# Designed miniproteins, single chains, continued (3), part 6

Each design is a single chain, and the fold is of that chain. pLDDT is the mean over its residues in the fold that is shown.

## One batch from the design tools (miniprotein)

Design m8176
Fold by ESMFold2-Fast:
Structure m8176 (fold): chain A 73 residues (1-73)
Amino acid sequence: MKSLEEIIENIEAVVKEGEKALEAGDVRTALFLYQLAAKSYEELLSETPESHPLYEKIKKKLEEVKAKVEELR
């Protein structure tokens, strides 16, 4: 079982790859990676108790990635 922090780190790596794609002008790849990251955070948040210290952090990161997806529409 991966720690919650390791899962967050893996999702953040996907977000960073999306940012690199966007900087290179590849909006399609950036959108795909941001959507993948958003889905991963949605799944993680659904499995995380509201009482967990990282719950609010995951929720905030999900909101940030969703905003990035909407900006590219």
Scores: mean pLDDT 83

Design m8177
Fold by ESMFold2-Fast:
Structure m8177 (fold): chain A 84 residues (1-84)
Amino acid sequence: DEERAEELAELMEEFAESLGADPETIEAAREVGRQMGLLGVDVEEFRERLEKSEESLKKDIKTEEQRKGAHEAFVTVWQERKAS
């Protein structure tokens, strides 16, 4: 669903922005979210998971390197969802 893909893209974009990611990383996060929507990931379920993850990550983020790691974790979650 196009609308679901767009909502997930926006959620990933907002999450990457909240972590202080650079513009290229934010664009990549948006594309990951869009692809997750096309794979049928539920928007509300994913939003709940992001809120929980963001709160946890903010407690541990002390360096730029940790912010990058947080973004990579989302890419990993998306790839696990895609894997059969």
Scores: mean pLDDT 68

Design m8178
Fold by ESMFold2-Fast:
Order: sequence, then structure tokens, then C-alpha cells
Structure m8178 (fold): chain A 98 residues (1-98)
Amino acid sequence: RTPVPPDLLTSGVTPDDGEGFVADVVRDVAREGGLSEEEVRAVLEALGVDPDARPSPRTSWRYVSPEALRRLIDRVRELARREQERRRRERERRELER
């Protein structure tokens, strides 16, 4: 409906790329942390980040700075890792209790 700015088109930036980006982050974190995609998604939701974020006409470009994105990835990765380690430790602790 709203015309796409020439700069966006000439730069080769597509609105759909933003949606794939979130999925790629979830997949990368799952691979690194040895977690399920659903578990990573749950962690993101707990952080107040919606992995299924709906793009609006204004946010369809979603120019997230590489630095901000890297911080988000690092945060999710650290939390996912912590959660898994915490769960394992809790289990081991429980087994050692008796």
C-alpha cells in the first residue's frame, strides 16, 4: 500500500528479511546451547522479546544495528546456557540429596 522508498529498494533490503532474521537467531542459539528452538523461544518471551514479532509498515525495514543484534544474541545465548546448566545442577542436586 505505502510506496517503498527508492533507497530501500536500491540497497537490496527486503522487509521479509527481518522475519527470517529472528528465526536465524533462534536457530543459532539453539545450536550453540544445545537447546530446542521452542526452549530458546520461551527464553526470549521471558525476556520480553517476541520471536514472532509482527512487522508494521514503519518497522518493516527493521534496521537493527549489528551491535544491538549481537548483544541480543549474546544475552539469549547466555540465558539459555544458564537455564540449561541450572536445570542440570538442580537435577544433580536433587539426586545427591538422598
Scores: mean pLDDT 54

Design m8179
Fold by ESMFold2-Fast:
Parts: sequence; structure tokens; C-alpha cells
Structure m8179 (fold): chain A 60 residues (1-60)
Amino acid sequence: SLLEQYRKDLEDTRAGIAALEADLAKATPGSRDEVILEVALNILRAAQTYLEDKIAELEK
């Protein structure tokens, strides 16, 4: 179902965020890698919010 797909996408998104946060903690401050990781984290956090909202709507 669509709800099951969003739940899986949310699980995968949370795992991706955790991995990027771990990488960001190891990045050199002011490096290009830090900027890329911060941008990627912002995108995944936006996706997390979107998926949480859609799951909540489908559970009504």
C-alpha cells in the first residue's frame, strides 16, 4: 500500500540522516565536504517532514 511505501521511505530517510550526521561529525570545519553534507542533511530532513505529514494524513 502507499502507507507501507511511505513508512519504508521514512525508515530509509532516518537511516540516511543518521549516516550523514556521523559523516558531518568527522568532516573538517569549513571544508567542501562539510557544505555538501549540510546540504544533503537539509534535503533529507525536509523529506522526513514530508513523509511524516503524509503518513499522518493516510492514517486518518
Scores: mean pLDDT 88

Design m8180
Fold by ESMFold2-Fast:
Structure m8180 (fold): chain A 68 residues (1-68)
Amino acid sequence: SAMEEEVRRKVEEALALYERVKAGGDPSDRERLEKLEKEIQDLVASSDSLAQVVAEFLRELREAARLA
């Protein structure tokens, strides 16, 4: 699905921005992250099927970040 691909891409971009914000980077990265998180939430809210896929993907990524 084109929507699933868009959500996946936005989640990957949000993760990259999250790592930059966590490292104490540019304040503009935080603003970008907030906008991107809202876009992901809006897309997920429009489809129940996307909510489950995104939740599983984010869970795996957070676990990977914990183990690093």
Scores: mean pLDDT 71

Design m8181
Fold by ESMFold2-Fast:
Structure m8181 (fold): chain A 70 residues (1-70)
Amino acid sequence: MEALLEEVRRLQAELDARMAAAAGLPSAERQQLLRDLHDEAVARLTELARRAGDEELVAEIEKYVAKVAK
């Protein structure tokens, strides 16, 4: 469980760093990259939730997806 949460936090940190790196890009390209990052994050986190079968983990993933979707 802790190792899985650590992987989730690592993924969040990686996505945050990539979003920060994209800040210098033109708006259109930045929006496209953010959408791609969002789709990738959702896919990875959803797969982790399915494997875990844990409602608490599903709730954590749902919160993260809501943050990225903003």
Scores: mean pLDDT 71

Design m8182
Fold by ESMFold2-Fast:
Structure m8182 (fold): chain A 69 residues (1-69)
Amino acid sequence: SSGGGATAAGSGRRAAEDGAAGPAEGVQHFRLGAEAGEKGARDGNGVEGARLAGEHMRKGRALWPEAEG
């Protein structure tokens, strides 16, 4: 069982400003996720590939939320 309080102060904006966050940054994450997912499925590591793809999609969406909305 896991249960505890953790707080993390971090803004995507900072990373975004440093790397010019926008569609380009988000697209990169989506692309990486797609590749990871495909490779994982092909290699037989669907779980690992899906996990990585999910993470990348998550970050891409956070960096490019307007494109989705």
Scores: mean pLDDT 60

Design m8183
Fold by ESMFold2-Fast:
Parts: C-alpha cells; structure tokens; sequence
Structure m8183 (fold): chain A 53 residues (1-53)
C-alpha cells in the first residue's frame, strides 16, 4: 500500500527543511551572512552576499 498523502507530505517537508537548513548553515558559515539575509528572494540574497563581503 502506498504511503498516505499526509505521510508523504510530512516526509517531503522534513526533507525540504533538512536541505534548507543544511544549505543555509553552510552559506552562513562560508559567507558570513545572517539567516535573515538567506530568507530573501535568491537575487536579493546574491546582492546582499556581495555587499556583505
């Protein structure tokens, strides 16, 4: 029997959260930027990263 929609949704969200946290932590560590900066749209994040350096 396939997983329920609820269980699939929870698994997808957990994976997305883990990937996001891992990527955010690495970017903050390597680039010296805040988590708030990483929550901006991608093009604004790029501009903020260049400015923060």
Amino acid sequence: MPLSDEEIDAAVQAIADAVRRSMDERLMKELGISKATLELPLDEVKAAIEKAR
Scores: mean pLDDT 70

Design m8184
Fold by ESMFold2-Fast:
Structure m8184 (fold): chain A 81 residues (1-81)
Amino acid sequence: SEEILQIEREFDKRLLEGYRAGEIPLEVLQELGRLRRELADQNASLDEVIEAYRRFAEELRESHPALAEILEEYVRRLEEA
């Protein structure tokens, strides 16, 4: 879907902007990268991807609020697609 590809591009852009701003540490980006690889390797469904990112955002809400917000926006957009 072109809509899903657009959502993915905007997600990647926001991640890069947060990293460049110093709001997202490399270690947490590496953890996100690991989660993304695991989901891809498992051929995770859209619902499984949404649930995994929602849980990760909840875990990060107090320690890394910028990344939690980016993940929550990504999940919201995927649910609306």
Scores: mean pLDDT 86

Design m8185
Fold by ESMFold2-Fast:
Structure m8185 (fold): chain A 83 residues (1-83)
Amino acid sequence: MEKEKLREEGIKLGQEGIEALLAGDAETAVEKAKKAVELLEKADPKSIELANTLFTLGLALRALGRDEEADEAFARAREIHAE
């Protein structure tokens, strides 16, 4: 039950991060995506929702010129999608 609440909150924050990124607010997108990653990782460290949120975080970090942090986020997402 507690993990389901973490998952629901993480998904909501991840969606808010996507909306911020699409609106051109990369700083808000990073903030929302980081919080979503923390909650989703606690709920399930191998979930597709976590992988998708890490891609959103990477895109937002890249938009801010934070390329090294973006590459780390993309690497984590790829590890979840790996065999």
Scores: mean pLDDT 85

Design m8186
Fold by ESMFold2-Fast:
Structure m8186 (fold): chain A 98 residues (1-98)
Amino acid sequence: MLKEKLVELARELSEIAKKHNLEELAEAFEELAKEIEENDMSLIEFLVQLKQIAYKFNLKDLIKKLDEIGKKLEENADLEEILKEVKKAVEEEFKKKA
């Protein structure tokens, strides 16, 4: 189900942030997971929320990558492809910092 996949991804992103000692960013992803559980969130809304988090933490490359992923979604890209691209973008951003 979409909701469960978005919650799982948000929590995976939180774990990745914790591994890189980015505790405030990890908390932001945990709050996103809670919002998805409580309010139901579309994939577009999820990407907007991720972009807002990336903007707050000044993750410029991630912001750019999320914009590219959002354009692919508007072009009817597959859900699984979008979720993989999001996870990869976050992992690549943190590897550059590590």
Scores: mean pLDDT 81

Design m8187
Fold by ESMFold2-Fast:
Structure m8187 (fold): chain A 58 residues (1-58)
Amino acid sequence: ARKITDEALSLVRGGRYDEALDLLKSHGLSDEVASEVVDLLSRGKIDEAVELVEKALK
C-alpha cells in the first residue's frame, strides 16, 4: 500500500493526476476510491491516503 501511495504521490506532485488514477485503479482500487486518494494526496494528507488504500485493498 505505501509503495503504491508513494508512486501516486510523485505523479500528483508532477501534476499527472490521470496517471495517478490509472496507477491506483490498476492495483484494484475503484474509480471513486482512487479519486479520493488523489484528492487527499493533492492536499498533502498522505497518512489518510495510505489508510484509505490499505482499507480498500483488504
Scores: mean pLDDT 81

Design m8188
Fold by ESMFold2-Fast:
Structure m8188 (fold): chain A 100 residues (1-100)
Amino acid sequence: SPVEELTQLVIEKEKELLEMIKNKASHEEIKEKVEEFKREIMEFLKRNKVDPKVIARIEASFDAVIKLIENKASHEEIAKKVEDAMLGVYTLVQEEYARR
């Protein structure tokens, strides 16, 4: 199912991103990876015809992570925001598909 595919994608991308942050990757490297994951997740959601309002909320959560990175927030703050954003993706998409 699209929910199962997205769940697996989110888990794999979150794990990779959190490992980069734990290993103290540069803010630039973390930003590039977040932008890549944002693109992949947004393309998946659009392809599966998820509600544009849900997509906009997910986009805003990734943009909040990117803004923290651009403001040179601590790796710990970035990690927490990544976890919050990824949980948000999972929750919003599950709620969307539960309504279908």
Scores: mean pLDDT 85

Design m8189
Fold by ESMFold2-Fast:
Structure m8189 (fold): chain A 77 residues (1-77)
Amino acid sequence: SVELKKTKALVYLMAVLSEIEVLKRSASEEERAQLDKIEDEVLDMARDLMNNEKSEQEIDDIIDKADALLDQARAIA
């Protein structure tokens, strides 16, 4: 169901945010500023999911974007 897919996506975005928080703890000031920008984008996606109706394809696109942002965060650290 779309509702279950949305819930799983929100749980995944929270996991991504948790990993970014861990990366920030060991990061330099410059790296932390870059990680903050990625964190803000993930938070914006979470707000969008909570506040707006999404199709299953739109939810899949959000997950794909979250994966790309997590890869970027890991490359910074």
Scores: mean pLDDT 89

Design m8190
Fold by ESMFold2-Fast:
Structure m8190 (fold): chain A 63 residues (1-63)
Amino acid sequence: MTIEEIADEMVKEAKAANPGKSLDEIDVTPIINKYFGQGPGSPVASPEMKEAYDLFKKKYAAQ
């Protein structure tokens, strides 16, 4: 799965769980944990995970 595919799936799931809410109104922690397998507050994030999350935010705001 590419970084773009991960970001697209994160947007789809976030929108389904939080219909009609903007990005700053939602808790993204469950989605991050699901796609990156990290617990809340985990300090370990790869550059690819950060890129996917940044792309997720951009795509969520654009839709």
Scores: mean pLDDT 70

Design m8191
Fold by ESMFold2-Fast:
Structure m8191 (fold): chain A 73 residues (1-73)
Amino acid sequence: SEKEKAIEELERLKKEVRELAAKGLISQELADLAIKALDYVAEKLRAGELSAEEALEAVRQIRGIIEAAVAAN
């Protein structure tokens, strides 16, 4: 389902964020904020308070912030 795909993308980005912080490519503070935001989106998606489309847009926005931070290093 679209909801399952959105959850998979949320979990994938969380894993990527943890790995980037572990490698020193982003700050731990940024990683913690991103993970908290992704967990919040996942919670709202599971509760039916966000659509799968809205959750995927949130993933895209957070990914953009993370990619910009990596590029700035």
Scores: mean pLDDT 89

Design m8192
Fold by ESMFold2-Fast:
Structure m8192 (fold): chain A 75 residues (1-75)
Amino acid sequence: GKDGIGLLKKATELAKEGIRLAEQGKGLEGQILAGVALIMIGVAKVSFPDEIDEELLKETEELVREAIEAAEKAA
């Protein structure tokens, strides 16, 4: 649905895909997916603050950070 947990789970999947693309040398594509994941985290935090699992949020933010670093290195 439009729930915060659903957004965080989707952001997690996009971040993982961004890392995979960066590992293939597709730094620009990895950066785009990491950016979309970061936007989804922001929307979840602003629109569904009471639905945010703190541990899932931390894990998702760490994956997005890893995706950004991997994508920058691949670019």
Scores: mean pLDDT 80

Design m8193
Fold by ESMFold2-Fast:
Structure m8193 (fold): chain A 59 residues (1-59)
Amino acid sequence: MTVEFEVTAPSGRVVRVTLSERENGTYRAEMRVAPGEPPLSPEELRAVEDQVLRHYLAL
């Protein structure tokens, strides 16, 4: 199963997340910022990872 959703970082930046189920029942998360935007800061990355983890645990 593949789930795509958007997460808003504390800065207000929208991050696209693709969460893909692996054969062993684990998930792979791929995070993508909008074209032309700089890489996520450590603070933004942490907040996005926390939201992705919460979404994963709610599956």
Scores: mean pLDDT 75

Design m8194
Fold by ESMFold2-Fast:
Structure m8194 (fold): chain A 98 residues (1-98)
Amino acid sequence: MEEARRKAREMLENSAPEEEFRAFLESGPVNAAAMFEEAGEREVEFLRENGKVSEKSLEILEEGYREAARYLLEGGSVEEALEIIEEGLKKAREEQAK
């Protein structure tokens, strides 16, 4: 897991080609989950640093990425994991609109 998360972080930081991301996601549930965890942490931290999104909305978004990563680790599909993230984004936007 630690090695998978380190590789995912490296790919995100270096803007790896889409083909490389796809290959990593398809290489197994641990790698797919690691990519979703690193992408989520990176997105939440970026938004937190900008100070434009509420902490509650950030918490909802973070939970969505965590749920998606867990789903992948339990043998779920990447397609359904992306749907979990979309639902999390929707909930975060609804909270931000309050």
Scores: mean pLDDT 79

Design m8195
Fold by ESMFold2-Fast:
Structure m8195 (fold): chain A 67 residues (1-67)
Amino acid sequence: SLDEKIKELAEKLNVPESVIRDYLDRLRRYLGLTDEEAIKLLEMRIKGVPLDEFEKYLAELAERRLA
């Protein structure tokens, strides 16, 4: 569930769950992401995926909004 993923991310980053929730709310507000898209973006940043893979995902999200 979303709540379980938020708890896991909060534990990994050593921050309160409210900080993760606020960050996800900002991603949804500024970028128009769904909860699933915002969680995936945050997970990719934490995992340190290669820049080109990260940019490819951002381009995919942008194209979804233009279609």
Scores: mean pLDDT 75

Design m8196
Fold by ESMFold2-Fast:
Structure m8196 (fold): chain A 92 residues (1-92)
Amino acid sequence: SMIDDIAAASKNNPNADFQRGIDLLRQRRYDDAIAAFDAAIRRYPQMGMAYTGLGVAYYQQGRIDDAIAAFQRALDITPDNAVARAMLAQLS
């Protein structure tokens, strides 16, 4: 799944807000996941994986334009981000 792919790619990320965001995505608590990823981004604005997490949360809520913007931002930061690239290919 997208969530498992993000979790696998970021298993060594020590940021507590980011890891909470992943856990909240697994629980389908998308608004809470968005808040957690926003907290991670405020502390680490170049954390491309947090933008990938935002994109997945927005996508699961049907917020497609927000998801596209988040995945594009993830790729701006981390061009080799496989999850963001695959998601943009599906949404474009």
Scores: mean pLDDT 86

Design m8197
Fold by ESMFold2-Fast:
Structure m8197 (fold): chain A 70 residues (1-70)
Amino acid sequence: SSISEEEKKEALEKLKPKLDEKELKAAQYIIDNPGATVERVVEVTGVSRKAASKVKKLVSEVLSELRKKR
């Protein structure tokens, strides 16, 4: 995994107030599988394509911010 468990937990904590339960599962999947396509996220997690795209952008932004804090 290219993401630490600490970074994953912090990212998910920051996303909790912005995402519902299904979207948080999508965020977890994207963090564990950074190369996953929107279509794959939809298939695995059951979120809509729009939600999967939104979650991918939010995950990328949060991870970028967390790395800046290091």
Scores: mean pLDDT 78

Design m8198
Fold by ESMFold2-Fast:
Structure m8198 (fold): chain A 61 residues (1-61)
Amino acid sequence: SEEEERLRKWVEIARKGTGVVREVALHDLSEVTGLSPEEVRRIIDTKSVEEAVKELLKRRK
């Protein structure tokens, strides 16, 4: 879906980015999913890109 494609792009940016770029991507993921920034960071850092996208979609508020 379009939402899944957009989330995947942000997840990839967060994984590849450093400093401000990574923090902006994590913040955007937090806003679009309704999850806390800490929860988003945990998902991104502990899962593969595909698993992170699926988990974010499942837990989205």
Scores: mean pLDDT 80

Design m8199
Fold by ESMFold2-Fast:
Structure m8199 (fold): chain A 79 residues (1-79)
Amino acid sequence: MLDEQLERIDRALDTTTNPANIRALQALRDSLLRQKRLIEEGRPRSEVQRVVQEGVAEALRIIGDDIDRQIAARKEALE
């Protein structure tokens, strides 16, 4: 399952050209790799869940920051 999710992210990285989307996908990929490692080490489910939540939050932060920059640039162009 994790390997299938990693493959899907790798395919998305091969097809996307947006730098913010690339960074967000890389953050998700890193989170999935950390999840796999924690599972292999027998770490508690709560720690695995935290890594999932942190990875999603980081990806959303990267996308949100890019949107905020685009909005700010457009507002500056408006006078």
Scores: mean pLDDT 77

Design m8200
Fold by ESMFold2-Fast:
Structure m8200 (fold): chain A 102 residues (1-102)
Amino acid sequence: MKDEEFEKLAEEAKEEMLKNSSEESHPYIEAAYEELLKNRISFEEALELALRAAIERASSITPEELEERAREILETFKAEVKTEYDLVKAQLSALAAAYALR
């Protein structure tokens, strides 16, 4: 994907997420958007950041609970990612979750 197309899809995904999210989530969505534009983090990398933040935040989460949550996220990703827009939205969502958990 060309950088210009990626930036446009990321902006559209950000606007959709802001409209469908609580005001408390907005700073995390915007921070994720800025980071995604700078570094073009893949969905897998964003998911790893979110899982790492979850482990650091909640020392009481069991390995089984983390594995189940990761499985659910990956199954949702596989089921819903049909277009380049869906992929960019998934990347932004995972990265926003990582920031919200820090």
Scores: mean pLDDT 74

Design m8201
Fold by ESMFold2-Fast:
Parts: C-alpha cells; sequence; structure tokens
Structure m8201 (fold): chain A 120 residues (1-120)
C-alpha cells in the first residue's frame, strides 16, 4: 500500500540516523507528494533513490534513477536530499542528486511541467 511504502521510507531514514525533527520534515514532504497525486509506484522509485544516496551511489547510477522519475517525484527526492544534507547523511551523494534534478528542472522550465504535477 502507499502508506506501507511511505513507512518503509521513514524506517530507512531512521536507520540512517535521522533526528525526530528531520523525520517530521520528511513525513510532511511525503504527505504533500501524496496529496499532489504521487502514486505507490512513484513512492517506490523515491525509496530506491533515497537508498542509493544513503549507499553513496555514483553520478551515473543517480542519473539513471532520476530518468525514471516524474517531475513530482524529482521535486520530492530533491526536498528529501536537502534534509539528508542537513542531517549529514552522505551529503556528497545528496548534492550530486540535487545537481542532476536542478539540471532537469531548471528555473526557466517551470512552464514545461504539467499543471497536475506542479506544487502550488
Amino acid sequence: SMEEIKNEIIELLKKAGFSDEAIERVKAVLDQAAAAGMTEEEFRLVYEVIKAIIDGAPEEELRALVDRLSPLAQLTVAAIAKILIDEGVNPEAAERLLKIVNERLSRETGSDVELEVELP
């Protein structure tokens, strides 16, 4: 279920050493993504990206994973990557992920994102 995969993401981050405050920030991001229409399949892809960042995956692997993400899922993993940096969990890999997402979702291409995947 969607709630089950969301809980798996939270447990993954708790095991990575996230503070209670950081976990609440992640819950808010996941709840916002669900409210915006993110599917169970997209949450599973988000889980794969977060796990790859925690494991220190190289740029090539992160790029291949981001290729599978919708714009909404890209924004979701970018928000979580910022929290990973704040918590000191593989910040170099998290920064690589942010650069890849920012390259694809440049500030001038907001109009290229479909209305249904834009977070107001």
Scores: mean pLDDT 83

Design m8202
Fold by ESMFold2-Fast:
Structure m8202 (fold): chain A 85 residues (1-85)
Amino acid sequence: KTYEEVVSELKTALSGSKEQQVAFIKKNFIPTKFLFLKTPEVVRLLYPYIKNHILNFLDAVEAVKGKAEREHIKKLFIDAGIPLH
């Protein structure tokens, strides 16, 4: 999948239920592709599309990858200038 395909699928998943968001992450994020989403540049690019659903996105990350990965992704949003406190 390209970056554009992942972003498009993420937008669709974020308009769905919490269960659909968890299913999206399980289906689409293998280790290599998930690491791509851990860069601050990608986080900044995604922010306009997920800003109202950031907590749901982080909850879905925790459900699939665990609490340590949620906190790592949360820190990347904060480091990109997004206040998530």
Scores: mean pLDDT 63

Design m8203
Fold by ESMFold2-Fast:
Structure m8203 (fold): chain A 73 residues (1-73)
Amino acid sequence: SSVDLVRRADLERHTPLAAETLLTLSDEELSALFRQVRALLAQGREDEALALLQSHGLSREQAENVVAALRAL
């Protein structure tokens, strides 16, 4: 799998509560979002990555869980 993409199945496994919200996005929108989040994390800009995820309807806790899952992948 690509290091800049998270598959729906991988997201559901690692962050089941956040997956429900993010699965409303198209595959293209989800890929673009995770590419942006990974770019921010690579730059050490974790607070901005969390804010970006929260702008898509995630709680702070859900956003933190998504960041942890992306770091593990």
Scores: mean pLDDT 71

Design m8204
Fold by ESMFold2-Fast:
Structure m8204 (fold): chain A 86 residues (1-86)
Amino acid sequence: MAEEYLELGDEYFKKGDLQKARIHYAKAYEIIRNEYGLEPPEEKRKLLAEAIAKLGEVEEAMGDKEQAKELYEEALKLDPEHEKAK
């Protein structure tokens, strides 16, 4: 479920449709939070960090560097080894 929205977001991001990419990445984030709450298990916490980091990449591509920085910091708090957020 959530992984499917990450894949859809990646497709739109590659096509340059940043708004649709953002919507799909945000949907992945919402699904994980809805199913697992504030304390998801490690596997789902890493998937959540991936969704947040991808949202950061969208905001950075849209020129919102401050929002991107906040999203990358949030992703690193969930998964300190996340390469994209470092």
Scores: mean pLDDT 79

Design m8205
Fold by ESMFold2-Fast:
Structure m8205 (fold): chain A 63 residues (1-63)
Amino acid sequence: MQALIEKHQAGLASLSPEQREKQLAVAREVADKLRAIGDGVQQGIAYRQQGDEEAAREATAAG
């Protein structure tokens, strides 16, 4: 079990600082996009429960 964690940490340690920064930048962009989509979906659900179908569509489309 410990050997699997060591292998994963060794894999991260083998990346150069430059490659690590590039991968982190891409991960942040993906996370930001997923958050925006999630916020739009949650707002759309809230409007849908209130019977406001137009507001629900607008919120979902904005994400």
Scores: mean pLDDT 66

Design m8206
Fold by ESMFold2-Fast:
Structure m8206 (fold): chain A 96 residues (1-96)
Amino acid sequence: SMAARREEIREAARKLAEAELEARRNGGVASEEVQKRALELEPFLKSLDPEDYEELARLKLAYEVELLGADGEALLEALEAGDWERAREILKEAKE
């Protein structure tokens, strides 16, 4: 179902966001466990069409800003609305 597919994309986005932030904290190197989890996602990522991949990229960015203490849901809403000013404000909050 579409709902099950979107949940799989959401979970993949979360795992990739966590892996990327861990790598950033460790000078560009993720732990072996995190690297293995990312590799497990490769077959799923290869199954995505361009629309699903764009949704995954947006969700991944939203999870990254949430992990950095900003509002990921507000970022998604701003991106969907084309509100680049609001999106930039949220991204600035994620860096502080």
Scores: mean pLDDT 79

Design m8207
Fold by ESMFold2-Fast:
Structure m8207 (fold): chain A 64 residues (1-64)
Amino acid sequence: MKVEVTASPLVVAEMGDILPVKVGDKLTIELDEEKKTATVTNPNGTAEVSLAQAEGIIYASTHF
């Protein structure tokens, strides 16, 4: 599953140790249910995260 989110302040906090992100950046999150991982891509790069971390980022993107 592929999800696109816009970085809110909460998303910036969640991404702090993963990839440098600023408010308003577009993130692409590609979930791999078989591997239990996800790939997060933004203008600054790409990182692999756990499925739980990806779910946290998506949750943060839906709250202000």
Scores: mean pLDDT 76

Design m8208
Fold by ESMFold2-Fast:
Structure m8208 (fold): chain A 81 residues (1-81)
Amino acid sequence: MQTAVLVRGLSRAQAEALAEQLRAQGYLAQVIEGDETSVLVLGLSPAQARALAAQLRAQGYDAQVVQLTEIDLSGDDPISP
């Protein structure tokens, strides 16, 4: 299982700014648009996820630690990093 942080209930501008700041710190953050805009931070240990979620909550974000099933995503090149 992989641990991730999901931040929900963001505007597009907030999600882009947050993802940019997280990537500047070396995190793998992606903006996800759907019914609402969210930021998903991947590749975290449980300790890193808890620390990140706590800091984001302190800034007023709805950040939650999410557990993902680790599967073969075949990130060979079709997904383009």
Scores: mean pLDDT 74

Design m8209
Fold by ESMFold2-Fast:
Structure m8209 (fold): chain A 64 residues (1-64)
Amino acid sequence: MSDEELVEKYEELLKTKKDPGAIIALAVIRVDAERQGNTELAQKAREAIDKYGDEAAAALEKSL
């Protein structure tokens, strides 16, 4: 499975389930992509977090 496919998968989980674990997974992929010099992948992961991360973070706060 490519890293691009992983970003798509975690973005879908974040969108449908508001899973805060998907934010962590996307953040890890972003950092790894930056280390590898894959700026396109890093930006895509960041955009996914920006789009759906606030809703997932709010869901996490309610669970704590």
Scores: mean pLDDT 75

Design m8210
Fold by ESMFold2-Fast:
Structure m8210 (fold): chain A 69 residues (1-69)
Amino acid sequence: SIDEIIKKVRDLIAKENGSEGPQSPEAKELIDKMEELIKNKDYDGLIELVGEVFGEEAAEQVKKIIDES
């Protein structure tokens, strides 16, 4: 489901960012943008955004999350 993809992507981003503490405004804005892409089923845009921000390995993990959900 879309909610499961959103949860897994958030968990991946928290892991890459090294903390599950309170999110900064910048981190929240990035998460909100990623959720919007997922809701619009723009998975190519999501993969590209993650690759640009967190690197190609993170983008490959997001692609796997989408394929599994």
Scores: mean pLDDT 71

Design m8211
Fold by ESMFold2-Fast:
Structure m8211 (fold): chain A 64 residues (1-64)
Amino acid sequence: MEVLIRITGAKDKAALALEIQRLGGRVLEVTGNEILAVVPEDKIEEVKRLAEKYGGTVEVLGPV
C-alpha cells in the first residue's frame, strides 16, 4: 500500500527528495518549505527518521 505524506520544515529539499526516491517513494511537489510525496507504507518510519535528519516533520495524509 502507498501513503500520501507531507513534509514541512526540511532543509536541503533536493537531497531529501532523492533519498525518498531511493526508498521507492515518488515526489509529487516541492514548494517553499514543503514536500508532498507518495511512499510505500512499510517505509513510513524510515521516511520520518530521514525527514527529521533534515529538520523536517512528516504528516501522513492517508493511503494511496
Scores: mean pLDDT 82

